# Designs tried in a protein design run: designed miniproteins, single chains, continued (3). Part 80

Each design is a single chain, and the fold is of that chain. pLDDT is the mean over its residues in the fold that is shown.

## One batch from the design tools (miniprotein)

Design m10958
Fold by ESMFold2-Fast:
Structure m10958 (fold): chain A 93 residues (1-93)
Amino acid sequence: IKEILEETLRLLKEARKALKEGDAERALELVEEAKKLTKEAIKKSKDENLKLRLEIMLDALDKAKEAIKEGDLDSALSALDNLIRELEELIKE
């Protein structure tokens, strides 16, 4: 699971960079891949606390995706920053 979380973090950092460079389409692709990995982590996790936190992250990923689609750059970057921070905390244990 840690490897899946680390790859998800990498994707979210790339999505943030893509948004700052004006590439909303690339940012959406990276967020969708992050969602797929988060769903995989939920399915593979036997830790109910981790599963609940990952399910909250899925909702936050959907909100980030909608902000990107609406062109709300400030909200999208804020959502990605919060997701990156939460995922870094999860990886640190």
Scores: mean pLDDT 84

Design m10959
Fold by ESMFold2-Fast:
Structure m10959 (fold): chain A 58 residues (1-58)
Amino acid sequence: GMKEKLVEEAKKIVEEAKSKEEAEKKVQEYLESTEGITDEEGQAASLAALEVLEKKFG
C-alpha cells in the first residue's frame, strides 16, 4: 500500500545519502512533495527513515 511504499522509499533515500544532513533534507523534501499521504503514513515513513539514519550515521 501507500504506507509501505513511503517507508521503503524513505529508507532508500537514507541508504543512498552521503551524509546525515543530506538524508534528513531529502526525506523531508520527499514527504512534503508527495501528494495524498495521511499523517500516519508520513509519520511511519519518518520513523523508518530515522531508524536507518541512526544505523548508518549514528
Scores: mean pLDDT 81

Design m10960
Fold by ESMFold2-Fast:
Structure m10960 (fold): chain A 58 residues (1-58)
Amino acid sequence: SLEELLAESRALLEELRARGADPATLAKLEQGIAQVEATGDEVVARAVLAELRRLHEA
């Protein structure tokens, strides 16, 4: 669901922040999450989550 995608994205964003990820990258991802919250766009939600997972695995 959209709520599950957003919850996982927020959790990964916080993990990346705790690990000292680049602030500019975090700000862009946070904006992506905000866009999903405003629009309910599942395509954007999946793209943001995929990028967060990619960065978490790096």
Scores: mean pLDDT 85

Design m10961
Fold by ESMFold2-Fast:
Structure m10961 (fold): chain A 103 residues (1-103)
Amino acid sequence: SNEEALRLLEEAARLITEGAFLLEEGRLEEARELFERAVQLAQEALSLLTDPAAQAAAQEMVDLARELIELAERGETLTVEQAIGVTLRAIGLVIQAELALRA
């Protein structure tokens, strides 16, 4: 359902936010595990969505989490400003999906 897909995207965004600040702290393995869980949740949300704009938002959530996994695997950290930027990006994707489903 659309409600279930939005709930999954909200949880993915929460995990991405938590992982981004762990990555800022240099806690690479813990951050990676949260980003891997976010990929799974966003992919599940994508499978429940039929609206193309909502699907695009869910796919961008998957892509964002995968990019963050690659950074963690390379031993790269985030600045506080970058972690905030990731948080705003993830929240924006949830809002984008919600607005698409209301259109």
Scores: mean pLDDT 92

Design m10962
Fold by ESMFold2-Fast:
Structure m10962 (fold): chain A 69 residues (1-69)
Amino acid sequence: MDRETLLKKVEEIAREVGKELGLSEFASDAIALKVTLEALKRQAAGEVLSDEDIRELVEREAEKLKKTM
């Protein structure tokens, strides 16, 4: 997946999951940033990420945020 497609996909999924969980726009953006950095590192290491893999990363970051609230 090219970088531009990856960035758009992460933002899209983070916004969707954020709405489902009732998170603020700021919280959704913070999750998207963290997931984007992780996804880019994994792709640099030769991993191929599916939409499901990205959603799992987003849900993991959302769970961490809820634990601190």
Scores: mean pLDDT 78

Design m10963
Fold by ESMFold2-Fast:
Structure m10963 (fold): chain A 84 residues (1-84)
Amino acid sequence: SKKEELLEKARELAEKALELAREVLKITDDKETLLRAIALILRAIGLLFELELLEKKGASLEELERLVEEAERLLREAEELLAE
């Protein structure tokens, strides 16, 4: 179903963002970048927990599309930090 596809897409994007943000923590010595990476990790974990809860309770298509957009934003921010 489209809902199942969106849920899986959001999860995969959030997991990738988490992995990249964790990689930033290994390579950077800049305090500002470290704090931004920690914030991204917390946001990604929170999004993954929200996705798990919605999978159990059921979610609207609109709600899942919003979470995909949030996960895409997190991934972009993580990629930008890692590129520095």
Scores: mean pLDDT 86

Design m10964
Fold by ESMFold2-Fast:
Structure m10964 (fold): chain A 69 residues (1-69)
Amino acid sequence: SNMERAKEAARKAIEAIKKGDLETAQRYLTLAYLYASGEMLELIKKAGKALGEGDYEKAIEYLEKALEV
């Protein structure tokens, strides 16, 4: 399902952020954005904003919350 694809992308984005691979993180975050809907999409958008602001801990927090939707 699109939700499962969004969650897999979010997991890979978390791993990329933790490794400092911001280009890979942005690619997976974009995939999560494309497949997510509802509450998960809101959390993915917040994660993207945090990542853009250099708040990597907050970005991971929002992505982890998205996985619980």
Scores: mean pLDDT 89

Design m10965
Fold by ESMFold2-Fast:
Structure m10965 (fold): chain A 60 residues (1-60)
Amino acid sequence: MGIIARVIEDYEATEENELTLKKGDIVEILKVVDEYKVLAKVLKTGEVGLVPKRVLEEIE
């Protein structure tokens, strides 16, 4: 099981492989990609993509 995180600020995807996220969304972190990005799954929709670490707060 990946790490569960909450989105702490709205984020709009700037690239095809990124997720658009709203504050309060819950995601599962599947993989840490680099210093700034993780691969995550939005639990509500099942969408998978890259997201900036800065907009996430780990909760589990």
Scores: mean pLDDT 82

Design m10966
Fold by ESMFold2-Fast:
Structure m10966 (fold): chain A 69 residues (1-69)
Amino acid sequence: SMKEELIKKGEEAKKKGEEAYKKGDYVTAARHYGEASRYFEKAGDLEKAKEAEEKGKQALRDYLTKQRS
């Protein structure tokens, strides 16, 4: 179904965000988490969308902390 495909794409984007975050590539992590959030929103999974959005915000905060420390 469309919903299942969107969830799968969201999970793949989330995994890419997580791997980028572990490498300290916070900008790339934020981009992938943002993509994940949008896919989960399209699928109607608001809980997964919110979780991905918060992880993206965290990545951006970590990026800014690193740049301004």
Scores: mean pLDDT 88

Design m10967
Fold by ESMFold2-Fast:
Structure m10967 (fold): chain A 113 residues (1-113)
Amino acid sequence: MEEIKEVAIKALTKAMGAAFDAYVLAVEREDYRGASLALQAMNDVLAAKKGVEAAETPEEVIELVQKARDSLEKYAKEFRELGDEEMASLFEEGAQTLKDAIEEIKKLVEERK
């Protein structure tokens, strides 16, 4: 469990960084709607991180990381639909980090069977 939580928390922290970079970019552009969406993404990732700290099973950790990934993919899609490829790419980077973490966690779970 500790190793699985460490992988998840590290990935969520990195994904938080990507969402923060998106927030900074939006503020620099005076895109206050984009900044608001980036703050919401950061809050979603923070909620997942707090959930992981309290999780008792690998399955709960995977579900929480997946919810954060789904959130970031939703924001990436929204920015792509608005034609903002730079903002979309930052959220896609965060989502990819979480996808890679889920795959690593699943491998760690399989190695214990």
Scores: mean pLDDT 87

Design m10968
Fold by ESMFold2-Fast:
Formats: sequence, C-alpha cells, structure tokens
Structure m10968 (fold): chain A 85 residues (1-85)
Amino acid sequence: GTATVTLTAKGSDGNTVTGTAQIDADTGELKMADPSLSAQVSAVEVASEDLEDERKTKYTVQLVGYDLSTREAVSSEPKTVTVTR
C-alpha cells in the first residue's frame, strides 16, 4: 500500500513551504509529490518502526531544508503515519 502525508516547513521570516509526500509500505521509499516543495527542500528524513502487528509499519517523516529566498534553515514538526502492508 501507499500512505500520503502533508508536510509544512516555516522559515524565521514567516515564509511557508507545504507539500505532499507518498510512502511505499513495502519499500519505505519516500517520494515528494509537490514540485515546488522539492525545489526548496534539500532533504526529507524518514524513520520506520515495525509494530507488534506484523502487517503495520510506523513511519516518522520530517521535512528539513532551506528556504531558497532567505537561505535560512527550515524544518517541519515530525509527523507519524502508520501504513498497512
């Protein structure tokens, strides 16, 4: 299966970057669906945990990058999503 998460990062100047990421439940691969977000973000971090239910995996996703206008570091709050295989 595939899970979709929305990520938002805000710089110190109040500029906001929002985009959508897709996670493949079988591979744990993260893909950014928003081209504008991918243009402004240097990295997206993903961590995965296996749950006691063998068909479920918990992913922690965080947007980390730079605002291209201000060159200041931006990060989102970590967001967790549970995906059923």
Scores: mean pLDDT 61

Design m10969
Fold by ESMFold2-Fast:
Structure m10969 (fold): chain A 72 residues (1-72)
Amino acid sequence: MEEAKEKVKELVKEALEALEVEKDAEKALELFEKAAKLMLETFRKQGASEEQLKEMEEKAKKILEEARKKME
């Protein structure tokens, strides 16, 4: 379980580095999507309900939309 959380943190860190250092918005979005997917998969394995997974997907979409706005 903890290993998956560490991988999500690493992907988020790489995404932020792509945004701040490389200024590569496409790479950053790709990494954020990978992190969100891994997080959802991890929670599903932990027995999270479909409703909880939906809420997490909605929050992830909101974060990605805010990131896109900042890249404009």
Scores: mean pLDDT 73

Design m10970
Fold by ESMFold2-Fast:
Structure m10970 (fold): chain A 61 residues (1-61)
Amino acid sequence: MLDEIAALQARLSPEQDREFVERVAEAAEAIAAETGDPDSPEAQERLRARALELLRELHAA
């Protein structure tokens, strides 16, 4: 896990952390379906970008 994502996730409440985990799982499924290879560097970078967006949204709430 990237240090930035881990640090931001650690600052979430238990409720926000549950929402983050659920939304990341949904995003991972969508990216896997779109790319056809969830282990590709492209799929991993898209998931990383989406995780950072989700963390920013949760911290703004």
Scores: mean pLDDT 76

Design m10971
Fold by ESMFold2-Fast:
Structure m10971 (fold): chain A 57 residues (1-57)
Amino acid sequence: MSPKEREALRLEAEAALLRMEAWILEKTDPKRAEELRRRARELEERARELLREAREE
């Protein structure tokens, strides 16, 4: 597995944890939940870019 693939998997795992935290916070702090989901989307997008680069190597 390339270093870029490993980093992408790490970012995907981090995004999954943020989504779980956002789900827990949805009813108590919906604004914080939205911010966590936004951050998760940014990490998922970065992971997608890294996976694309790894496939082009």
Scores: mean pLDDT 83

Design m10972
Fold by ESMFold2-Fast:
Structure m10972 (fold): chain A 70 residues (1-70)
Amino acid sequence: MEEKKKEAENLIKEAERLAMLAATQGRVDDARKAGELINEAIKSLKEGNYDEAIKKAQEAVDLARRALAA
């Protein structure tokens, strides 16, 4: 349980960093979508749903990485 919580927290931090970079590079729409996924991940984390938090945070990371590659 605690290991999944830490994984979710780490993924959320990475997603926030990548979304910020995407925004600074003018990828505003992609950064906004990543931000929405980050908010969903944080909500799931607060509710104790660590699997959902990990899933949403990973989706945000993947989206932000694709935005930065474009």
Scores: mean pLDDT 84

Design m10973
Fold by ESMFold2-Fast:
Structure m10973 (fold): chain A 61 residues (1-61)
Amino acid sequence: MKEQIEKDIKELKEEMPELSEEQIELIRLALEGKLEEVKKFLLENREEFLKRAKERAEKRR
């Protein structure tokens, strides 16, 4: 299972290089079948995603 999980993570990083470590953990939880934890993790880390997006937007000037 670990090899399959790593493949999915690598593919996501290639398509979405903006993925943060928190989002990677979210994907691992989903792949392990812990969907309820995934939902809670998304809600709690949503603010961090917004902060990172804002910081990257300023750097990308």
Scores: mean pLDDT 67

Design m10974
Fold by ESMFold2-Fast:
Structure m10974 (fold): chain A 87 residues (1-87)
Amino acid sequence: MSPEQLEAEIVGTLAIMAASLGNVEAARRAVDELKRLLEESTDPEVQALIRRNLEAVAEILRQKADETSGDKAKEYRELAEEVEKAL
């Protein structure tokens, strides 16, 4: 595993965990870092890994939005839409 692949795996895992725990702020920061890594990467395998992680984060956030209500549901939907636009 290259240092770039390892970084993408770590940040991707953090993004998925933050989204799963409902920590929107932490999920947003990890997503922003994944977007940066995606733009900086020239490795198609790393890019594919980052895109899979972003897709997983969007799906988790959509599910959490459906399972809650009010301002929290809106925060989950807005972040999911932002992630989907990066794909």
Scores: mean pLDDT 86

Design m10975
Fold by ESMFold2-Fast:
Structure m10975 (fold): chain A 78 residues (1-78)
Amino acid sequence: MLDEAIELERRRVRLLYEAEKHSDDPEKMREIGRELMRFVTEELPRLHRLIAQSPEDPTKVYERLAEERRKIREELEK
């Protein structure tokens, strides 16, 4: 679960970075928009439900995911 969550966050952060980089390319922006919508509507809600059903403290899990998102974004922005 956590490894899958980190992989999903990595994909989301990269998509957001590509959107910023290609903001003047309407075809690329449309493609990225579709992937982001799929992530938000299909993958993110399922992940939240699985975390809530986990015996681990969900607050701690979300804190770890937030830290991983920060690290991934920093690496992409370099």
Scores: mean pLDDT 74

Design m10976
Fold by ESMFold2-Fast:
Structure m10976 (fold): chain A 110 residues (1-110)
Amino acid sequence: ISDYEKALEIYKEINDKKGQANVLNNLGVVYEKLGNLDKAKEYYEKALEIYEEINDRNGQAVVANNLGVVYEKLGNLDKARFYYQSVKDGSSDPKLKENAENGLKKIEAK
């Protein structure tokens, strides 16, 4: 966490928006593993905002899939479905599409 915070400050200083978004996504993953879903959601949403600003479709798809997982764990199945569907429709990565499709199937089973 501390190393990611330092990396984020450096990327801000050199105006590397893609580096900032990558670090924010990694912070989201760390907080999700720690069980802090609210912080994971906050970091993923910040990463998504930057990926959208720089038109990084692959970054958007990765973060949208992570948000789908977090919203599913939070019990917000409508938002989880929205993010998984966005990955399925918008990603060119077959593995991300498969992960999103599996997420949608899990929601349907609930």
Scores: mean pLDDT 81

Design m10977
Fold by ESMFold2-Fast:
Structure m10977 (fold): chain A 73 residues (1-73)
Amino acid sequence: GPAEGAAAGARAAAEAGAEKGARLLDQGSVYMRNGDLATGLQLAGQGVAAAREENPEGGAAASRHLRDGGAPG
């Protein structure tokens, strides 16, 4: 029914947003490693924004991770 279609669509959108966000974060990390911190931070911000637009809960988790400084060890 419509509720099932909406749930499936929301899940697919959330997965697509998470994948897009992950790609933007990874690309941002590459730019930061190359010394382009401004571009890297801009891409990371876009990744978080993409995750938040498609999945507000996932976006909140990503924002907490960034706030807590979540750098790879």
Scores: mean pLDDT 66

Design m10978
Fold by ESMFold2-Fast:
Structure m10978 (fold): chain A 55 residues (1-55)
Amino acid sequence: PLVPPTDEEGARNAEIVKRLNERIKERGVTTLDQMDEVSREIAAEVAAERAKAAA
């Protein structure tokens, strides 16, 4: 990308990547479909946690 993400987006992406790596290891993710599913789950979890933290 030509422009780096905001600090908030960067932190969110870093957290997603961290959890994605942990979840892949724990679940033994081996297919692209499984990877996509896990990525969506983690993104939703991070978004929900941030919403709770803001409330």
Scores: mean pLDDT 73

Design m10979
Fold by ESMFold2-Fast:
Structure m10979 (fold): chain A 75 residues (1-75)
Amino acid sequence: AEELGEKGKKAYEEKNYKLAADYFDAAGEEYERQKNYEKAAEFYRLSGEAYAKLGDLEKATEAYQRAVAAEKKAR
């Protein structure tokens, strides 16, 4: 999970926003499997930011909705 998040951040810094979003989604899913909902929400939000940079507002919205759902489970 952490390694996927770091790969996503590197891709984002290189402006490879599609690859960044893919890694951030994978990191969020892995943290959700671990029941680490706080980290899952963080990475789903980062995925949303990457999709927003691509102009893919539909996928950005979906990623932010996944982040909100994970935040609710963290309580």
Scores: mean pLDDT 84

Design m10980
Fold by ESMFold2-Fast:
Structure m10980 (fold): chain A 76 residues (1-76)
Amino acid sequence: SHMKKLEDELFKQIRELAKKIQEERYKNMTDEDIEKEADSLVEKIKEVYPNLTDEQIEKLKEAYRLSLKLKKREAE
């Protein structure tokens, strides 16, 4: 089908664009952006897992912060 070929090509372009957007996002992240992203994750985790201790939440936040710093470094 001509439509399927066009869809496959479009999906490939979307994936390539998404990858480029993600890489540019990580490259341009400031320390403030990383902290905001980590805070956003913590709030979502608290909603899903209300029984987590403050210590567990801080460890998860630090792990996510480190992950974002590594992704920024890899994107550079």
Scores: mean pLDDT 81

Design m10981
Fold by ESMFold2-Fast:
Structure m10981 (fold): chain A 55 residues (1-55)
Amino acid sequence: MIPYLKSLSVEELEKVLKILEENLAKQRAAGLTDFAAEYERLIEEVKKLLEEKKS
């Protein structure tokens, strides 16, 4: 787990999620499947942290 992400507020995590989703779309469009998989994993971690912080 990335310690930096845990220190972010809900609003900051939502901004990070948007940026990661945009970058994932770009990697997929470019056919960079390995990089796309890494972004997918980061997105899952951010979503999990958002769920924990909203509770």
Scores: mean pLDDT 78

Design m10982
Fold by ESMFold2-Fast:
Structure m10982 (fold): chain A 65 residues (1-65)
Amino acid sequence: MKELREKIRESTIHEVAEALRDIGDALDEGIKSGNKEEMDKKLAEVNKKHVERIRQLDAEIEKLL
């Protein structure tokens, strides 16, 4: 059970870190360009990608349980 918890923690931290990097990159580009519309569009795509990755992670966790 401890090994399962560690695997879940590692996978969750990795996915969250990747999502945060994508969000940070989108914000940086938006701020530098001054184009709010493009920033909003990019943030929406990052959000959609993040939701899909979390769904995939949840499915992986279910297989371990």
Scores: mean pLDDT 75

Design m10983
Fold by ESMFold2-Fast:
Structure m10983 (fold): chain A 83 residues (1-83)
Amino acid sequence: AQEHFDAGNAAANAGDFKTAAEHYKKALALDPNNYIAWKNLGVALERLGKLEEAIKYYEKALALKPDDEDLKKRLEELKKKLE
């Protein structure tokens, strides 16, 4: 779990969002309560232009932390782009 989360962060910092997304998905398969990993997976998919998938994973993050106003605003903005 932690190893994949750390590898995802390293890949994202290098600009490799495809590899970052793969590592975050593996981290979340082991620890589905990792709010930051769900949020970072959403960011990686948004950078890859996969907006529908990004929305799905941001909603998973928001379910774990409903009071994240910045995430709520980002999610609303992305949903408007798909209307």
Scores: mean pLDDT 84

Design m10984
Fold by ESMFold2-Fast:
Parts: sequence; C-alpha cells; structure tokens
Structure m10984 (fold): chain A 56 residues (1-56)
Amino acid sequence: KKLEEARRYARSLIEAAKKAGVPLDMDAAAEEISRRTGVPLDEARRIVEELVKEYE
C-alpha cells in the first residue's frame, strides 16, 4: 500500500536526520514523501508528525 511505503520512507528520513544530528525539515520531508509515494501532501505531513513523536 502507498501509505505503508510512505511510513517506511518517513522512518528512514527521521532516522537519517537523527543519526546526522540535524533537525528534520518536516515540510521538506513531507513533500519528498508525497512526490516519491504519491500520497497527498497533507497526508504525508500527518505521517511525519505522528512518527516524529514516536522518535522523541
């Protein structure tokens, strides 16, 4: 499913940012996820916001 691909990609972006010690640009991440997976931008943004809280 596109949503599962989007979540997997979002986790990769969050983990890469944390490992590199840089703050995640949530808007840029959502745009990239939307572009790559085809999910709507607002849905991609929600996925990033939800997953970031799990990594806090």
Scores: mean pLDDT 79

Design m10985
Fold by ESMFold2-Fast:
Structure m10985 (fold): chain A 86 residues (1-86)
Amino acid sequence: GPDYLILDEATKRVLEALENKDEEKYKEEVERLGELSKKRSELWKKLKEAIENKDEEKIKEIVEELVKLGMDKEALEKAVKNELER
């Protein structure tokens, strides 16, 4: 899945809190990471369904939503192209 793409910034915040031994910030950033993880999982499932149905309009809409959640647009477009060619 694209977990590594969305979670880059949130993962960095968790690691920074760990490095600074800030237990309160660590808890907040882990909770935020969990929320982002849930949202990206739901959108990724919808994206897979849109790819299976070859719904180009829906694919574009979902990719835009994933980019708003911090995913790299170029990496997403490459992944979609690869999946459509299978």
Scores: mean pLDDT 74

Design m10986
Fold by ESMFold2-Fast:
Structure m10986 (fold): chain A 62 residues (1-62)
Amino acid sequence: LSPETRARIRLLLLTTNLSAKEIGDKLGVPVGTVNRVIEEFKKGHLSREEAQAMIAVYKAEN
């Protein structure tokens, strides 16, 4: 899973009320993969690459 896709999952989790299934459907990612990213996020596991991707995605889309 790309850092950009992980960043999009985290942004949607933080900015919307979408469920893991709805996020997966929106991004074309299996719900199990979305749940894994959510658990990693809850544990504070955010790589530098993922953080930079989140900033880049946010700036590009806003």
Scores: mean pLDDT 74

Design m10987
Fold by ESMFold2-Fast:
Structure m10987 (fold): chain A 70 residues (1-70)
Amino acid sequence: MKLIPEEELLLTQAAIYHALGKRLEKQGKVDEAKEWYEKAIELYRQALEIGGSPEAERFLKEAEEKLKKL
């Protein structure tokens, strides 16, 4: 399975933002974590719209679930 270049770029950037959100959450910086999760969610949605990959869908759901519980 091969991602198109644009989808891969969006997933990479979203993953970076998602990782930042997780780091801030573990540090107790909930408001900052929410901002980075929201940014990651936006990019995951764009990636899913472009390529429809299962990876994009899974990561989007993970980020959305985290945001709902913060």
Scores: mean pLDDT 81

Design m10988
Fold by ESMFold2-Fast:
Structure m10988 (fold): chain A 69 residues (1-69)
Amino acid sequence: MSADELYERIVEKAREAAEAIVEGDFERAERLEEEIGKLYEELYKIDPEKAMEAHREALELAREAAEKL
């Protein structure tokens, strides 16, 4: 899997996790966070800079979700 594919996958999962939090589905959010962690480790090994960008995007999505609760 390319660095771009891993980045897109992480952001997609982060978006789903944020949606799950807003919906009150914390079990789904926790599972998605575990998946994100694994994808992040793979991306970090290939492209640490892009991994940091993915982390920043995920953090922003989580912050926005928290503000809606």
Scores: mean pLDDT 81

Design m10990
Fold by ESMFold2-Fast:
Structure m10990 (fold): chain A 64 residues (1-64)
Amino acid sequence: ADDLLKKGKEALEAGNYEEAVKYFREAIEKDPTNAEARRLLAIAYSKLGKVDEAVAAALAIPNT
């Protein structure tokens, strides 16, 4: 179920960036192959000013 990803997106749109990070991290923990969750986590970290964490999250996306 995409419930965590949806909650994370809603938190991100509301400006609750720390809450968005929590939901996206939980989504990745349940499905490590979820590239969308990793991409959104990178965006949430970027919004918090955590550029290094945002880059790390983006680079962890499994893509050939």
Scores: mean pLDDT 75

Design m10991
Fold by ESMFold2-Fast:
Structure m10991 (fold): chain A 64 residues (1-64)
Amino acid sequence: MEEEIEKLREEAEKLLREATQHYNAGDRQKASELLRKAAELYSQVPGNEERAARLKATADALDA
């Protein structure tokens, strides 16, 4: 379980870095997609439900 949680966190962090790169490049649609994926992974990590919700809201705002 803890090893799986660590992998989820690492993947989410990787997606956040990728989202930041796309956002800085002006690709808001790609950034929002990556933020949604990161939010899904964080929702599976105990104690990160609020972070997941915040990331999803940010992604939704970028798509608007």
Scores: mean pLDDT 80

Design m10992
Fold by ESMFold2-Fast:
Structure m10992 (fold): chain A 71 residues (1-71)
Amino acid sequence: LELDDIDEVVRYARENLSREELEEGARHLRELAEKLRKLAKENPEKAEEYEKAAEHLEELAERLAELAREK
């Protein structure tokens, strides 16, 4: 996920998802980010890729949680 992709996903989510769906989505994204961080620790050669992906997922999760609070 790149920054532009995150903004597009957030826009879609704002228009199409309920508060409950946004909260559940944020939770699932955070779980996936944790898995990627564990993979980064176990695979040093790919650590940068996994950490960057985890960071993007955490950013998306936070944006979805904010949208849920605004509803």
Scores: mean pLDDT 79

Design m10993
Fold by ESMFold2-Fast:
Structure m10993 (fold): chain A 70 residues (1-70)
Amino acid sequence: SLEDEIASLLREVLEAMRKGDFEKAKENIEKLIELTKDNPELREFVFDTLRFAAKRLGNEELLKYIEELK
């Protein structure tokens, strides 16, 4: 399902963030954007989740990248 695919990609992004793999995180974020492009509510949920995670991990570069996607 779409929800399962989003959940899987979110797990991959969070794992990449934790490992400091900025390129992998960005690639999977782009996939999340594409999957949610026609659903603004899901897109906001995804963005909120990613911003919260980036703040918690202290990754300023990734946080800035995510904020610029708005």
Scores: mean pLDDT 82

Design m10994
Fold by ESMFold2-Fast:
Structure m10994 (fold): chain A 85 residues (1-85)
Amino acid sequence: VDEKEVLAALGSIYLAIGKRLEKQGKYEEAVNTYRKAAELFEQAGDYEGAAIAYRNASNAYRKLGKVDEAEEWDKKAEEFERKAK
């Protein structure tokens, strides 16, 4: 196990936690958790994971009525989607 494997595994854990928080209607906590997941995936070089996490954060921002913030995170997700393919 190297640092990147650990970071990617932690990213996956945070992504799962964010999804649970979102199902509970805890959108503010879900956003923060998805952002942490995205940072961990980015550090791991897992651009697909980062893109997924940023998309989930954007969707949670929309649930909060924060459309401008959601659009910023959509752009971040698009950037990482391009890096992944």
Scores: mean pLDDT 85

Design m10995
Fold by ESMFold2-Fast:
Structure m10995 (fold): chain A 70 residues (1-70)
Amino acid sequence: SEIEELKKRKEEVERELEEVRKEMEEELSRIKDPKEKARLEAIYQFRIMSLEVEGYLLDEKIKKKQKEAE
């Protein structure tokens, strides 16, 4: 069903978010220079935000489809 496809996509986005957050922690732990660390953190925060927005939009679509089925 369309709802099942949207749920699978959301699970994929959630897994990618976990991977990106783990990667961020590992990469930032290797950087000693505060300026370089802040720059890399900003890049990771942008990636995380983009994925969170995609997840939010998917969740809203799922909720709308579920309500339409009522």
Scores: mean pLDDT 84

